# Designed miniproteins, single chains, continued (3): the designs that were tried, part 102

Each design is a single chain, and the fold is of that chain. pLDDT is the mean over its residues in the fold that is shown.

## One batch from the design tools (miniprotein)

Design m11749
Fold by ESMFold2-Fast:
Structure m11749 (fold): chain A 93 residues (1-93)
Amino acid sequence: SAMEEEKKKLELEIEILEGLIDMVRAVEKIMERSVERRLERLREEEARTGRREEVERRRRELEREFEEDKEKLEKLIEELEKRIKELKEKLKK
């Protein structure tokens, strides 16, 4: 049946999109760990060099860039979730 094939196709697309959201969330966690390691290195550099103002500026830049990147990933997740919702509504018809 053409209706059964269409439903299976929509279900598969939903599964792919849900998998993409999981991948984006995994990337976000990798980025969080990377930023934490960079912040630790900046603390070690401050302790070694005493260059507090320069290290603090670089820390703020790193934190700002991470928040901007995180916001972009969250917006991508929102777009994927919206598409999943639209596909689920088509399955109900």
Scores: mean pLDDT 87

Design m11750
Fold by ESMFold2-Fast:
Structure m11750 (fold): chain A 55 residues (1-55)
Amino acid sequence: MSLEEAVELVVLKLIERNLPPTLENTKKVLEELLEQGKITKEQAEEILKLVESSY
């Protein structure tokens, strides 16, 4: 899975759960996807870094 695909998966999960794209909600979704093996730890860290840089 590419980083772009991982980002799409996170966005889809946030929309599905009707959650705003806050750092806390994004972190929660990333932790769940990591636990399920759907994304890598490296992808999760990169996505979290991108969200943090938007503040």
Scores: mean pLDDT 78

Design m11751
Fold by ESMFold2-Fast:
Structure m11751 (fold): chain A 68 residues (1-68)
Amino acid sequence: SLAEELRALTEELRADPRFEARLVGDRTLVVTAKPGAELKLIGLVLRYIGDPRFEAKLEGDTLTITAR
């Protein structure tokens, strides 16, 4: 399910000390990048902005991914 995909991504990002990740409900992941993680953050934006199952919004160092 999309909720399981976001949960798996949340755990992956929590394992990276350059990111702070939290799951809001079952369908929204909020990721904040620390200084030096900007290229990986942009890579996540590019990965999810092209996926019609998700909406991706980048505001500064914070990426919000919502399952449609």
Scores: mean pLDDT 83

Design m11752
Fold by ESMFold2-Fast:
Structure m11752 (fold): chain A 66 residues (1-66)
Amino acid sequence: MDSLLEELLAEFRRNGRLSGEELKDILLSHGFSEELAEELYEKFADEDGYIDGEGLLKLLEELRKL
């Protein structure tokens, strides 16, 4: 769990936003399915196709519930 959160935060810090490919790669590396990774991306991505700071906070809340 902590490793997943650290990788998501590290990728976000590089560009100030998280891309769908970066999110999917991280989630898949931690044992999530492609279907769940796509669902989470679509749920939290902004209009530009990135997860911004607000989207990241909501994503982290969702991951804690799983």
Scores: mean pLDDT 79

Design m11753
Fold by ESMFold2-Fast:
Structure m11753 (fold): chain A 55 residues (1-55)
Amino acid sequence: SAQEKLDKIAEEGNKKYKKVVAETPEDASVKEYMSKVAKVVNEMTDKETEVIKEA
């Protein structure tokens, strides 16, 4: 179902977010951190949009 696909996207996004937090050095700039977070968010949004198109 579309809901199951959305749940999977959310789970994968949460895992990627946790990786960004874990792998980003404490001395990293806010700009660098925000750029990595934005990439995760954009990837999730693209995948969610594809699910909605197929619904």
Scores: mean pLDDT 77

Design m11754
Fold by ESMFold2-Fast:
Structure m11754 (fold): chain A 84 residues (1-84)
Amino acid sequence: SDFYRNTLITGAVGSARNPEYASIGQLNVKQLVDMLSLEQAKLAVEKIIELTRKIAEEDPSARPAAEEVQEAARRYLEEKEKES
C-alpha cells in the first residue's frame, strides 16, 4: 500500500539523522525495494538519495549515516535490476 511504502521511505530517510539507526534504515530500504516493481523502486531510491543528501547538507554529522543509506539504496536497486 502507499501508506506502507511512504512509511518505509520516511524510516530510511529519518535514520540518516542518527548513525545508530543506519542499519534500520538499510533494512527499510531493502524491504521497500523488494516489495516494489522495478520502476517504482527506481523512483523510491531516487527520492531516498535526494532527501538523505539534503539531510547531510543541513547536518554534516549525519553525512556518514546518510551515505550508508544512499549506498544501500543503490546496491539493493542494482541487485533487483540484475534479477529482472
Scores: mean pLDDT 80

Design m11755
Fold by ESMFold2-Fast:
Structure m11755 (fold): chain A 86 residues (1-86)
Amino acid sequence: MKLIITIHNASEEDIERVRKLAEELRERGYEATLEVEGDTVTLTIENASVELVVGEQLRAIGLELDGHEAKVKIEGDTTTIEIKLK
C-alpha cells in the first residue's frame, strides 16, 4: 500500500523526528521519501504494510483528540493523512 503523511506547522524538532523516522523506515526495507518545504513535511511510503497504515491512522486520531487538525483520505491502495499542528 502507499502511505502519504503531510504535516503542516511542523517545528524544527518535528521535522528532525520525521527525518529520523524516514531513515529508520528505509533501513527496515521501506521505500520512504521525505520532502520538506518550510514548516511542511511530507513522508511518502510506497510499500507500507496494512499494520503501518492502521497505526498511522490511529496516531492521526490521537493528534485530533489533542486539538490538532487531522484528515484521512483513502483512494484505492493509497492512504493520505494530512495533519496541521497547532
Scores: mean pLDDT 82

Design m11756
Fold by ESMFold2-Fast:
Structure m11756 (fold): chain A 66 residues (1-66)
Amino acid sequence: MTKEEKLARVEKVARELAEKYGLSDEDIETIIKGARLYLEQHPDASLEELEAAVKRAIEAMKAYKE
């Protein structure tokens, strides 16, 4: 799987989770940018690692709004 394919799948997961949690489009864009940066620093990262990182970022963003 290419880096671009991993990012595309992670973006889809991030958008689905953000929609479920009621996040804004700007929040989704921020999470996707973070995932891209993470993948650039860790190109060997698995899809599971990227999904876990995205989920953690969404949870942190939600907690910050509490």
Scores: mean pLDDT 75

Design m11757
Fold by ESMFold2-Fast:
Structure m11757 (fold): chain A 69 residues (1-69)
Amino acid sequence: MTTVEEFLLAVGEELGVSRETVLKAARDLGIDLSAPVSELPGGLFRKLAEKLGVSFDELMEAARRVAER
């Protein structure tokens, strides 16, 4: 089962964003890193993209690439 942490770190790799930046953004947004990725609220993706300094479309594209692994 993929955790939110594993998923977000993989998305960060696709975006060229550092591990530290990804984990800080998730923490700032109150995201539970130990939860299953299926429980990640969709409404947080736009805020996460802003925190990571990328567009929402770039974040969703990276998430799709990770899901295809």
Scores: mean pLDDT 77

Design m11758
Fold by ESMFold2-Fast:
Structure m11758 (fold): chain A 55 residues (1-55)
Amino acid sequence: SKKEKIKKELEELRKKRDELVAQYQNATGAEREKIHKEIVELLRKMQKLEDELKK
């Protein structure tokens, strides 16, 4: 079902978020800002999927 696919994608995105957060904690300067942008984009995608799951 669509809901099962969304749940699986959210699980993968949560794992990627945790990896990026760990990288962010160890990064500095321009690298840290790039990772921050990636985290923000990932969180936006997760929010859209969560909103789709509620419909």
Scores: mean pLDDT 85

Design m11759
Fold by ESMFold2-Fast:
Structure m11759 (fold): chain A 87 residues (1-87)
Amino acid sequence: MDRELAILFTSAALTVIGEGLDTGKLELAQKVAELIVELARLAETASEEVRKLIAEALRKATEYAVAGKLEEAYEVLKEALEEAKKA
């Protein structure tokens, strides 16, 4: 995993956990974090195109999480995981 992608994964995970703690939406935050972990596993062996898709999904999910929209963050990451698995 390259440094830029590793930073995106770390930022997304910390933002999601922080939002879960701040709002008490811990179960939803856990589900989002689980998707981040699965995407990180796929990114280790993924092609450059799939890694770019994952990076874009992580950026969008982080933006949603910062805005308090954990459900939207979940949907973005779930869709990215399904697309990454098809590749």
Scores: mean pLDDT 84

Design m11760
Fold by ESMFold2-Fast:
Structure m11760 (fold): chain A 69 residues (1-69)
Amino acid sequence: MVEELLKKAEEHRKKAGELSEESTRLGQEGLESSPEERKELIMESASLAVEAILHISESLALRKEAEKL
């Protein structure tokens, strides 16, 4: 059971990392783009960043559950 929780926590952390990297890439492209494209790219970057934060939060919650067992 502990191993299963830690495995799920690791999967969420990995997804958060991937989303965070993509968010950073879109944010950087936005800064180099036209004003119109910049708004769209920055909004997409922000959405991915929020999703990454949610995955990090889930990973932390699962790790805390594992500590209680």
Scores: mean pLDDT 84

Design m11761
Fold by ESMFold2-Fast:
Structure m11761 (fold): chain A 91 residues (1-91)
Amino acid sequence: LSEEQRREVAGAMALIALSVRKLAAEKEGREESAEVLRRTLDEVAAALAAGDLAGAVEALRRGAEELERLGDEEGARLLRLAAENLARVAA
């Protein structure tokens, strides 16, 4: 894969991971976590659409911190992993 294709794939994977975790949080009745995930999804999608990979990484990291504060350790881990993967391909 080219650098461009790797970035596109990493971005798509981050959006998918956010969407899946948001749906899981909604199903679990974790309304506060679902709201954090929705805002993070919107921010990451907007940053990726603008070609701002650094902004997308920062949005994922902020979302992870908020999820940690809410006690959603699984959600926080997922967002940190997505941020690390995206940061790696943005370099």
Scores: mean pLDDT 84

Design m11762
Fold by ESMFold2-Fast:
Structure m11762 (fold): chain A 74 residues (1-74)
Amino acid sequence: LTEEQVREIEIGVVEIALAVDYTAAKNSGKNVEEVKKLIDETLKKARELVEQGKFDEAIQLVREASKKVDELMA
């Protein structure tokens, strides 16, 4: 795999994880708008980190966002 291909895969992983969180929120019907804002902001920041080669930091942001989504759905 090239560095570009690895980066594309890493971005895809982030996008899928956040899409799963958003789908869960839509199915719960709780705080869907707040979750969408959180997902959009997290995706923007995580993409920037992946482009800088900081995939581990991007995944940490996604994990923190997922935790917050769970709190918003409670």
Scores: mean pLDDT 84

Design m11763
Fold by ESMFold2-Fast:
Structure m11763 (fold): chain A 61 residues (1-61)
Amino acid sequence: DEISKLMEEIRKLQKEIEDLVKQAENAARQAEGDAGYQKYLDWLKKVSEEVKAEEEAKRAA
């Protein structure tokens, strides 16, 4: 349907916008310097570990 085709076009545009936003966020983190970027990487690693820990520790507290 024509509406379905328009929705697909909108979804593609949204993905392109999301990519541009990520690029802007990456540039902003570089502007914070190496320390800020390392903090971001450490946070990502911690989040990944917390997801696993929460599954195992569900109802632990």
Scores: mean pLDDT 71

Design m11764
Fold by ESMFold2-Fast:
Structure m11764 (fold): chain A 77 residues (1-77)
Amino acid sequence: GMKEFEELFERAKELLKEAVAALKAGNYDEAIRLAEEAIRLTDEALRNTEITPEQRLEAEIVAGIARLVLGVAKLLK
Protein backbone atom coordinates (compact mmCIF):
# COMPACT_ATOMS: atom_id res chain seq x y z
CA GLY A 1 0.00 0.00 0.00
CA MET A 2 0.91 3.70 -0.02
CA LYS A 3 2.29 3.52 3.56
CA GLU A 4 4.79 0.79 2.53
CA PHE A 5 5.93 2.92 -0.43
CA GLU A 6 6.35 5.99 1.83
CA GLU A 7 8.41 4.02 4.39
CA LEU A 8 10.74 2.57 1.70
CA PHE A 9 11.02 5.95 -0.07
CA GLU A 10 11.81 7.91 3.12
CA ARG A 11 14.45 5.32 4.09
CA ALA A 12 15.97 5.49 0.57
CA LYS A 13 16.16 9.33 0.77
CA GLU A 14 17.85 9.14 4.20
CA LEU A 15 20.38 6.58 2.87
CA LEU A 16 21.08 8.82 -0.15
CA LYS A 17 21.68 11.77 2.22
CA GLU A 18 24.12 9.57 4.23
CA ALA A 19 25.82 8.39 0.99
CA VAL A 20 26.40 12.01 -0.12
CA ALA A 21 27.81 12.86 3.33
CA ALA A 22 30.17 9.84 3.17
CA LEU A 23 31.25 10.86 -0.36
CA LYS A 24 32.03 14.43 0.80
CA ALA A 25 34.05 12.99 3.72
CA GLY A 26 36.14 10.79 1.35
CA ASN A 27 34.63 7.58 2.81
CA TYR A 28 34.18 6.02 -0.64
CA ASP A 29 33.49 2.41 0.50
CA GLU A 30 30.75 3.68 2.86
CA ALA A 31 29.32 5.93 0.09
CA ILE A 32 29.20 2.90 -2.28
CA ARG A 33 27.46 0.72 0.35
CA LEU A 34 24.87 3.39 1.25
CA ALA A 35 24.16 4.31 -2.40
CA GLU A 36 23.68 0.61 -3.33
CA GLU A 37 21.23 0.19 -0.41
CA ALA A 38 19.33 3.36 -1.50
CA ILE A 39 19.05 1.90 -5.04
CA ARG A 40 17.82 -1.42 -3.60
CA LEU A 41 15.09 0.30 -1.54
CA THR A 42 13.94 2.49 -4.47
CA ASP A 43 13.79 -0.63 -6.72
CA GLU A 44 11.65 -2.33 -4.01
CA ALA A 45 9.39 0.77 -3.74
CA LEU A 46 8.99 0.84 -7.56
CA ARG A 47 7.68 -2.77 -7.54
CA ASN A 48 4.51 -1.44 -5.85
CA THR A 49 1.81 -1.51 -8.57
CA GLU A 50 -0.49 0.82 -6.54
CA ILE A 51 1.81 3.88 -6.60
CA THR A 52 0.88 7.06 -8.49
CA PRO A 53 2.80 8.28 -11.58
CA GLU A 54 4.15 11.16 -9.42
CA GLN A 55 5.43 8.72 -6.74
CA ARG A 56 7.07 6.60 -9.50
CA LEU A 57 8.81 9.67 -10.96
CA GLU A 58 10.05 10.81 -7.51
CA ALA A 59 11.43 7.31 -6.74
CA GLU A 60 13.13 7.14 -10.18
CA ILE A 61 14.76 10.56 -9.53
CA VAL A 62 16.11 9.38 -6.14
CA ALA A 63 17.36 6.14 -7.76
CA GLY A 64 19.07 8.16 -10.52
CA ILE A 65 20.85 10.44 -8.02
CA ALA A 66 21.91 7.36 -5.99
CA ARG A 67 23.38 5.78 -9.17
CA LEU A 68 25.30 9.01 -9.83
CA VAL A 69 26.69 9.01 -6.24
CA LEU A 70 27.64 5.33 -6.65
CA GLY A 71 29.45 6.06 -9.95
CA VAL A 72 31.39 9.03 -8.50
CA ALA A 73 32.37 7.06 -5.36
CA LYS A 74 33.64 4.12 -7.48
CA LEU A 75 35.58 6.51 -9.74
CA LEU A 76 37.26 8.28 -6.78
CA LYS A 77 38.03 5.08 -4.82
Scores: mean pLDDT 88

Design m11765
Fold by ESMFold2-Fast:
Structure m11765 (fold): chain A 77 residues (1-77)
Amino acid sequence: MEEKYKEAKELIERGRKAVEQGPSVTREQVEAALTDVARAAQLIDEIRDKLPKEEYDKLKSEAAEVARGLAEILHRL
């Protein structure tokens, strides 16, 4: 459980850093970050029954927010 939780958080953090870099990222970097965030969402779902609902909802919200930011960057490239 903890290993998947840590991996999911690290994947979300990498995506967030790509969003923060904004116009300095390449299309390939954004697509890789979107793949990372999708993987994070899968890991969160795999451990859903082992997480408090509030933590699950928070992680899913953070993943969705990062994915939205990455999609907005892709739209401008």
Scores: mean pLDDT 82

Design m11766
Fold by ESMFold2-Fast:
Structure m11766 (fold): chain A 110 residues (1-110)
Amino acid sequence: SDSVAQYQARIAQYQAEIAKDPNNYIAWNQLGTSYYQLGDYQTSITYYQRSIDLDPNNYIAWTNLGQSYYQQGDYQQSIQYYQQSLSLDPNNVVAQQNLQQAQQQLRQQQ
């Protein structure tokens, strides 16, 4: 529930952190989340992917990537990313719930 100005300030902060340490996968994930909160799902995907490239075991970034594809209506891709998140953390309730929602949306396609 942060304002647009707060997300823009966080973007500037995380860009500065990445400039100091481009291998900071947490900062890349947070940058993606800030763009997601602004509704820029395409940009969020780019930064979540960068986070995953640096740490493929980051189940949070996999879940976030799935959420971004879900918002774009790509339910098949979102399902794959939620499944990847769950392969790393089977007890991830958020990924389990989001997977169920994405599967329901895909089944309702006619």
Scores: mean pLDDT 90

Design m11767
Fold by ESMFold2-Fast:
Structure m11767 (fold): chain A 80 residues (1-80)
Amino acid sequence: SLEEEIKKLTKEAIEAAKEYAKLKEQGKKSKEGEELLEEASRLAEKAGDLAAEGKLEEALELAREAKKLAEEAAKIAKET
């Protein structure tokens, strides 16, 4: 279902954000990574709001983007 897909993408975004936080504690962070995480958090919150309104297709698209940005942030931190 779309609801299960949104839940899965949100979980994956959270996991990527946790990986970034762990790398940040090790001194591996960047301004670009921080900006990507901030945008990912904003999109994840908006996706949650849309899902609560029953706008599942729109919520799904934002959840996908949030995951993508959070994973990119973690990748940049690992390469720093």
Scores: mean pLDDT 82

Design m11768
Fold by ESMFold2-Fast:
Structure m11768 (fold): chain A 60 residues (1-60)
Amino acid sequence: TKKDILEKAKELAKQGSSADDVQRQAFMDGLKAGLPTDEASEIGDEAREIALKLGAKESS
């Protein structure tokens, strides 16, 4: 679900993943879960924003 993907994104950011890596992972997880590309993209963007708020750097 979207909530599970965003919780995973928070953990990745806390473990030192870049915002770009977190965004890519969340987008891929959304697609694997069967979400439309537009919804997966929105989740990816939201995950990236969460990572940046947690202090993640933009790129690795």
Scores: mean pLDDT 82

Design m11769
Fold by ESMFold2-Fast:
Structure m11769 (fold): chain A 85 residues (1-85)
Amino acid sequence: RLTLPAPKEEVLAAIDERLAAGKMTPAQAEALKALVDAIDEGAPEEEIQALRRAALELLFEEVLKRRPATPEELEHARAVMEALL
């Protein structure tokens, strides 16, 4: 089962810090917070897996859609996903 790498409040604070720094979109932050909440609440594994997939798709949409994303944006998205999942 997926577990949070840190207490929920620290994970949410990290997401908010990245959002405030302009290194994350509101949609990416919302998807990650939904995943964090589901893990913390002990939601069914299927629900957690669906939220994880949705968050991954948003974080890597630049690669999936082949938009002009910078290497730094892609690395940031990967680092956040790896830290949370």
Scores: mean pLDDT 70

Design m11770
Fold by ESMFold2-Fast:
Structure m11770 (fold): chain A 58 residues (1-58)
Amino acid sequence: METIDTSDPFLQEALKLLGLKPEKYLKLDIEKLAEEIAEKFDLDPESVREELEKYVIK
């Protein structure tokens, strides 16, 4: 699981729409999160995953 910086307001709204409570740093499986966002918003999961990679704390 990767640690994601959830301080971005767009990411916080996406997490809220998925029924997740956004904490400042969230440990998630980025691939599974991308699939859930893609299903919710009818988007390509690969494109969502690439976008989420920008928020991963290394």
Scores: mean pLDDT 71

Design m11771
Fold by ESMFold2-Fast:
Formats: structure tokens, C-alpha cells, sequence
Structure m11771 (fold): chain A 61 residues (1-61)
């Protein structure tokens, strides 16, 4: 919801530099996992091969 996003942004704005550094590392890892998910699903759509799709996901995550 927009309220949850607004509260999260407000919390980030009030965070210390050290807290922001940790939050950035978590965000980077989540972005990597998301990219790996998209790559794995694309392999599954093209090949129908579950094992190949999971292998692509695991290498990227």
C-alpha cells in the first residue's frame, strides 16, 4: 500500500549512515535475487525444463 511505502521511505530518511549502508546491502541482494528469478523463469518459458531453470536461478542468486 502507498502508506507502507511512505512509512518505509520516512524510516530510511531518519536512519543513520550506518543503518542506510546495511539497508543498501540488503536491497542489492534482493535486486540480484529478482534478476536471477526473471532469468530462471525465462529459461523455463523457452525450454519447459525445470532443472535448467533452477540451475540458472541458483547461479544468479
Amino acid sequence: SERAEALAKEGIAKASPEQLAVAREIAEKLNQIGDALDAGLEVYRKTGDREKALEVFERGS
Scores: mean pLDDT 79

Design m11772
Fold by ESMFold2-Fast:
Structure m11772 (fold): chain A 72 residues (1-72)
Amino acid sequence: MRVEARALHPTARVEHRGDTTVLTGTQDPETGVVSLPEIADASAPTVAAMAASLELSEGADGTTVVTITLRA
């Protein structure tokens, strides 16, 4: 799989590690949808099917941060 992001929302990040791409986004507490940088049609179920791993962490003020790792 290939993922490339050029524009980042304030809460979204991209990191490349070898053949692995790490996407970090924020989950909307109202809808449960994860916002990701420059993924055209990323819904949570579809992204989960494409990911090598998914990790959840807590940001400031109870914000949920979702880290999605995709393999090459």
Scores: mean pLDDT 53

Design m11773
Fold by ESMFold2-Fast:
Structure m11773 (fold): chain A 66 residues (1-66)
Amino acid sequence: AAARRAAVLARARAIAARIPVGEELPSVAQLAEILGVSQATASEALRALEAEGLVRREGKRYVRVA
């Protein structure tokens, strides 16, 4: 549901906000475990944060950029 996706994104954003600019975020698999969701859902949240300009994808990892 859209509400569940919004809640997951909000939690992912809060986690990213605590990571200093220039540092790597947890992997998709680690984030899925932290959030209690599938890797597909965690990947969707990371792509949304990348679209917002908060993180940049580098290979299989994401880096905090803003």
Scores: mean pLDDT 78

Design m11774
Fold by ESMFold2-Fast:
Structure m11774 (fold): chain A 71 residues (1-71)
Amino acid sequence: SSEELRKKAEEAIREGKADEAVDYAIQLANMGDYEGALEIARKASEAGADPVKVTAAYLHAVGAQIEKELA
């Protein structure tokens, strides 16, 4: 579930694995949880994740949401 992915992302951030949390944010967006994807990407960024990966996750989440709203 998206809730379980959010939980795993939060745990990755607590363990100092912020880049892994960005991967979970992308997975959340692919499942349609755009709010969760953006929130996790933001938290990962605050925790020191690679800014290139964070930017890619944001663009992926926003683009996926726009496509769904226009379909």
Scores: mean pLDDT 81

Design m11775
Fold by ESMFold2-Fast:
Structure m11775 (fold): chain A 56 residues (1-56)
Amino acid sequence: MLSEEEAERDARGAAEIITQLFGVPFEEAFRAALEAVREGHTGIEAADAARRRLGL
């Protein structure tokens, strides 16, 4: 299980990927990514889960 600090770091990385690829505002991407990380997704899987959550 990730600590909250680790979850926020993973979510930030995923959000940066989504922002770069899809032009989604960072705050929206970060919220979706943080939810994906809290659901147990990590790394690229968190980015993919967040993308699906955003309807991309």
Scores: mean pLDDT 77

Design m11776
Fold by ESMFold2-Fast:
Structure m11776 (fold): chain A 73 residues (1-73)
Amino acid sequence: EEERKKEVYEQALKLSREAADILEAAGKPVEGAKFYVATQLRIIGDLLEGNYEGALKTAQDALEHARREAEKA
């Protein structure tokens, strides 16, 4: 249980940070920071509810969104 929670948290944290970094590099640092905070809160909420799959999906969706926004810039 704890091992899975740690693994999911580490993966989700890495993905959400990559998403924020992509938005910063694309010239959207404020949007990146806000998006990162919102994504982090949702991930933490999912983890507290035991929704590991949801937490990871949220982080993956965040990375996908950031990549699409960067392509528009």
Scores: mean pLDDT 76

Design m11777
Fold by ESMFold2-Fast:
Structure m11777 (fold): chain A 58 residues (1-58)
Amino acid sequence: GELYRALKDIKSDDPRYLSLKKGDIVEKLEEINDYFWRVKNLKTGEEGIVPKEFLEKI
């Protein structure tokens, strides 16, 4: 799939949302709407929702 890098640390207490560290590489799985994507963290294998604005295409 398409690969992206996290531009900043993201923390969430909501289990639907994925917590990321700046520099984490994620794979785009699904576009949920104009603001949020479902992605997989390639380091942890965890999946969740992130704001697409915090991701940079590799």
Scores: mean pLDDT 86

Design m11778
Fold by ESMFold2-Fast:
Structure m11778 (fold): chain A 71 residues (1-71)
Amino acid sequence: LEELLKKAQEEADKAVEALKAGNYLEAAKHLRKAAELLEEAAKKSSGELKELLLQAAKDLRELAEELEKKA
């Protein structure tokens, strides 16, 4: 679980760097990877934590879609 959350954070950090550089498509790719890692973490979780991880993944996918439209 911890390893998946760490990898998700690393992908989110890469998305932030891409956004600072104006690379919206690259940022969207990293957000989608972070969402996938959060969905994998949710599979290893239960209750409230699982719901929070799934919601976070959904939010990141929606943000990625918005960034792709701007690119």
Scores: mean pLDDT 84

Design m11779
Fold by ESMFold2-Fast:
Structure m11779 (fold): chain A 60 residues (1-60)
Amino acid sequence: LKSLELGLKEAYEQNKLEELRDLLLHLGVSEETAEEIVKLVKEKKFEEAAKLLKEALEKV
């Protein structure tokens, strides 16, 4: 979880949110869930975004 949170925070700091969304879709995350993760990252809710990402990846 810490590694996911750090990765999401880094994507935000480097302004790579479009690349993040594309990566999530490529990993099999649904469009709706990918958009929600990106939204949480924009709101600086990195822990919540990481938790949602982990749950989404467990379903793939």
Scores: mean pLDDT 80

Design m11780
Fold by ESMFold2-Fast:
Structure m11780 (fold): chain A 99 residues (1-99)
Amino acid sequence: EEADKLLEEAKRALEEGNFDTAIQYAKKAMELAKKRGDLRKVAESLELLGDIYFKKGEYEKAAKYYVQAANLYSLIGDREGARRALQKAIEALKKYKES
């Protein structure tokens, strides 16, 4: 519940371009999810951190978070989540090489 609310706040901050606030909320959500053993919510938080760093233009950091999310999605059997996160990682790495 609290983790879901924090992820919602992180997404709103990201849409507003307030990256530091978005990172803070996403990290808090991840911490709560870890405390609860909610691996799916941890993966979602990692993917959102990737999205935040991608929008911030920090593509290498975004790719690392996306890979972590993909690995965790794979571990919990979420094949679509893993595929989506991996595709985002590839896109981030392409942007990094173009910069």
Scores: mean pLDDT 89

Design m11781
Fold by ESMFold2-Fast:
Structure m11781 (fold): chain A 68 residues (1-68)
Amino acid sequence: MRAEMARLAAEAAEIIETKGKEAAIEYLREKSKDPRLKGLAGVLANYIERQSEEAAAEALRRAAEELA
């Protein structure tokens, strides 16, 4: 769902900026324990792991804006 993905992306971007990339990945992995968010959170976590911290934050912000 667009709204759920937008929210996850926005929250992950904020966590990267305040606590760093590893904290954002942990947040998304925790969210993946919820069956409703498992697929979306997993995709975002994998994407972040493949990016630099700055690139991940920027991409997640763009995704949140486009999906909102």
Scores: mean pLDDT 76

Design m11782
Fold by ESMFold2-Fast:
Structure m11782 (fold): chain A 57 residues (1-57)
Amino acid sequence: MKTIVIEGIGPGMSQEELEKVKKEAEEARKKGHKVIAKDENEIAKKYASEYLGIEVE
């Protein structure tokens, strides 16, 4: 199992970028990888959790 860390997710991203990240996160989980959001911005963490279903560190 590989841990994938995603950074810089937030309201400043385009909808296309958000969909791409969401798809990549879902594909990684489907393959048994752990996906974690790591960001200093509380708003970015909330977006990662709500929109991508990614665990927050």
Scores: mean pLDDT 67

Design m11783
Fold by ESMFold2-Fast:
Structure m11783 (fold): chain A 55 residues (1-55)
Amino acid sequence: MAQLLQDAAQALSTLPPAEALEYFRVALEKARAAGDRGLELTLRSLIAHLQRLLE
């Protein structure tokens, strides 16, 4: 989890918000496939935050 969150933070610093949002959506699908509910909830929170910023 911590390493994946660091990768997500790196994506936010290097990618435009719209591309970071797509990155997190793909990561969410992978977390769901792996059954990692904690990571799924964390990624859903990050996606919601980015969507608010794009409003």
Scores: mean pLDDT 73

Design m11784
Fold by ESMFold2-Fast:
Structure m11784 (fold): chain A 96 residues (1-96)
Amino acid sequence: PVTAEGLRAKIEGLRAGVRELRARVEALLATATGRARELAERALRLLEEAERLLDEADEAVARGDLETAARLVEEAARLLQEAGALLREAEALQAA
C-alpha cells in the first residue's frame, strides 16, 4: 500500500540522489567542453526537472493526494536515472 510516510522517504532519497548528481555535473561543467559539456548540461536540465517534480510530490503528499505524489515520484526517479546515464557518458568522454 502507498503511504504518506513511504512517499516522503522516497522523496528524501531521490533528493539526496539529485544533490549527489548535481555536485558531479557542476564539477564536470567547470572543465568539460564539446560533447561532454553538452551531455552534462542536458543532465543538469533533467536534474532541475526532477527537483521540480519532487517539490510537487511533497505538496501532493501534504494535501493527501497520494496517487499524484506516487506518479510524480516515479517520474522524478526516471529523470534521475536518465541524468545519471548522461553524466556517466559525459565523465567517460572527459576522461578520454
Scores: mean pLDDT 90

Design m11785
Fold by ESMFold2-Fast:
Structure m11785 (fold): chain A 69 residues (1-69)
Amino acid sequence: MAKEYIQKALEAIRNGDVEKAIEYLKKARELAPNTNASAAVDMAITALEKGHYDVAINALELALKELDK
């Protein structure tokens, strides 16, 4: 569930739809709260709001790795 929304957010970032990416990440955070993955999602949201898309993508890839444990 949370992993699916993170993947949708990554696709939205690649398509230039930052607002949609943030919306998906907020849903992912609600589904996996208080995890290393949710901390990485929060970092990605902050990075997207500041225009640091490369930082956001790296944080989301880390979140996906944490959810695979």
Scores: mean pLDDT 81

Design m11786
Fold by ESMFold2-Fast:
Structure m11786 (fold): chain A 90 residues (1-90)
Amino acid sequence: SEIMREVVLVGAEVALLQIRLSLLKKYNEKAKKNPELVKEAEETLDRAAELAVRAEEAALAGKDEEARRLIEEAKKLVEEARKLIEEIEK
């Protein structure tokens, strides 16, 4: 279904950003000097991951409207986390 494709794509984006943030924590001097920005990005990605899981569960239960709402919230958090990560990379 279309909604399940969106769930998979958001989950993949979350995983990629988590890997990117993990590399910044280990190798990026700005990330090491700004632990609060790193923590905010981690917490934002954790919330996005939780919403993506809940969206998948809702979609599998046939609750398409709830799944769409949850995936749109997850997409917003993914975009917020991406901006935080890009700020660290500057």
Scores: mean pLDDT 88

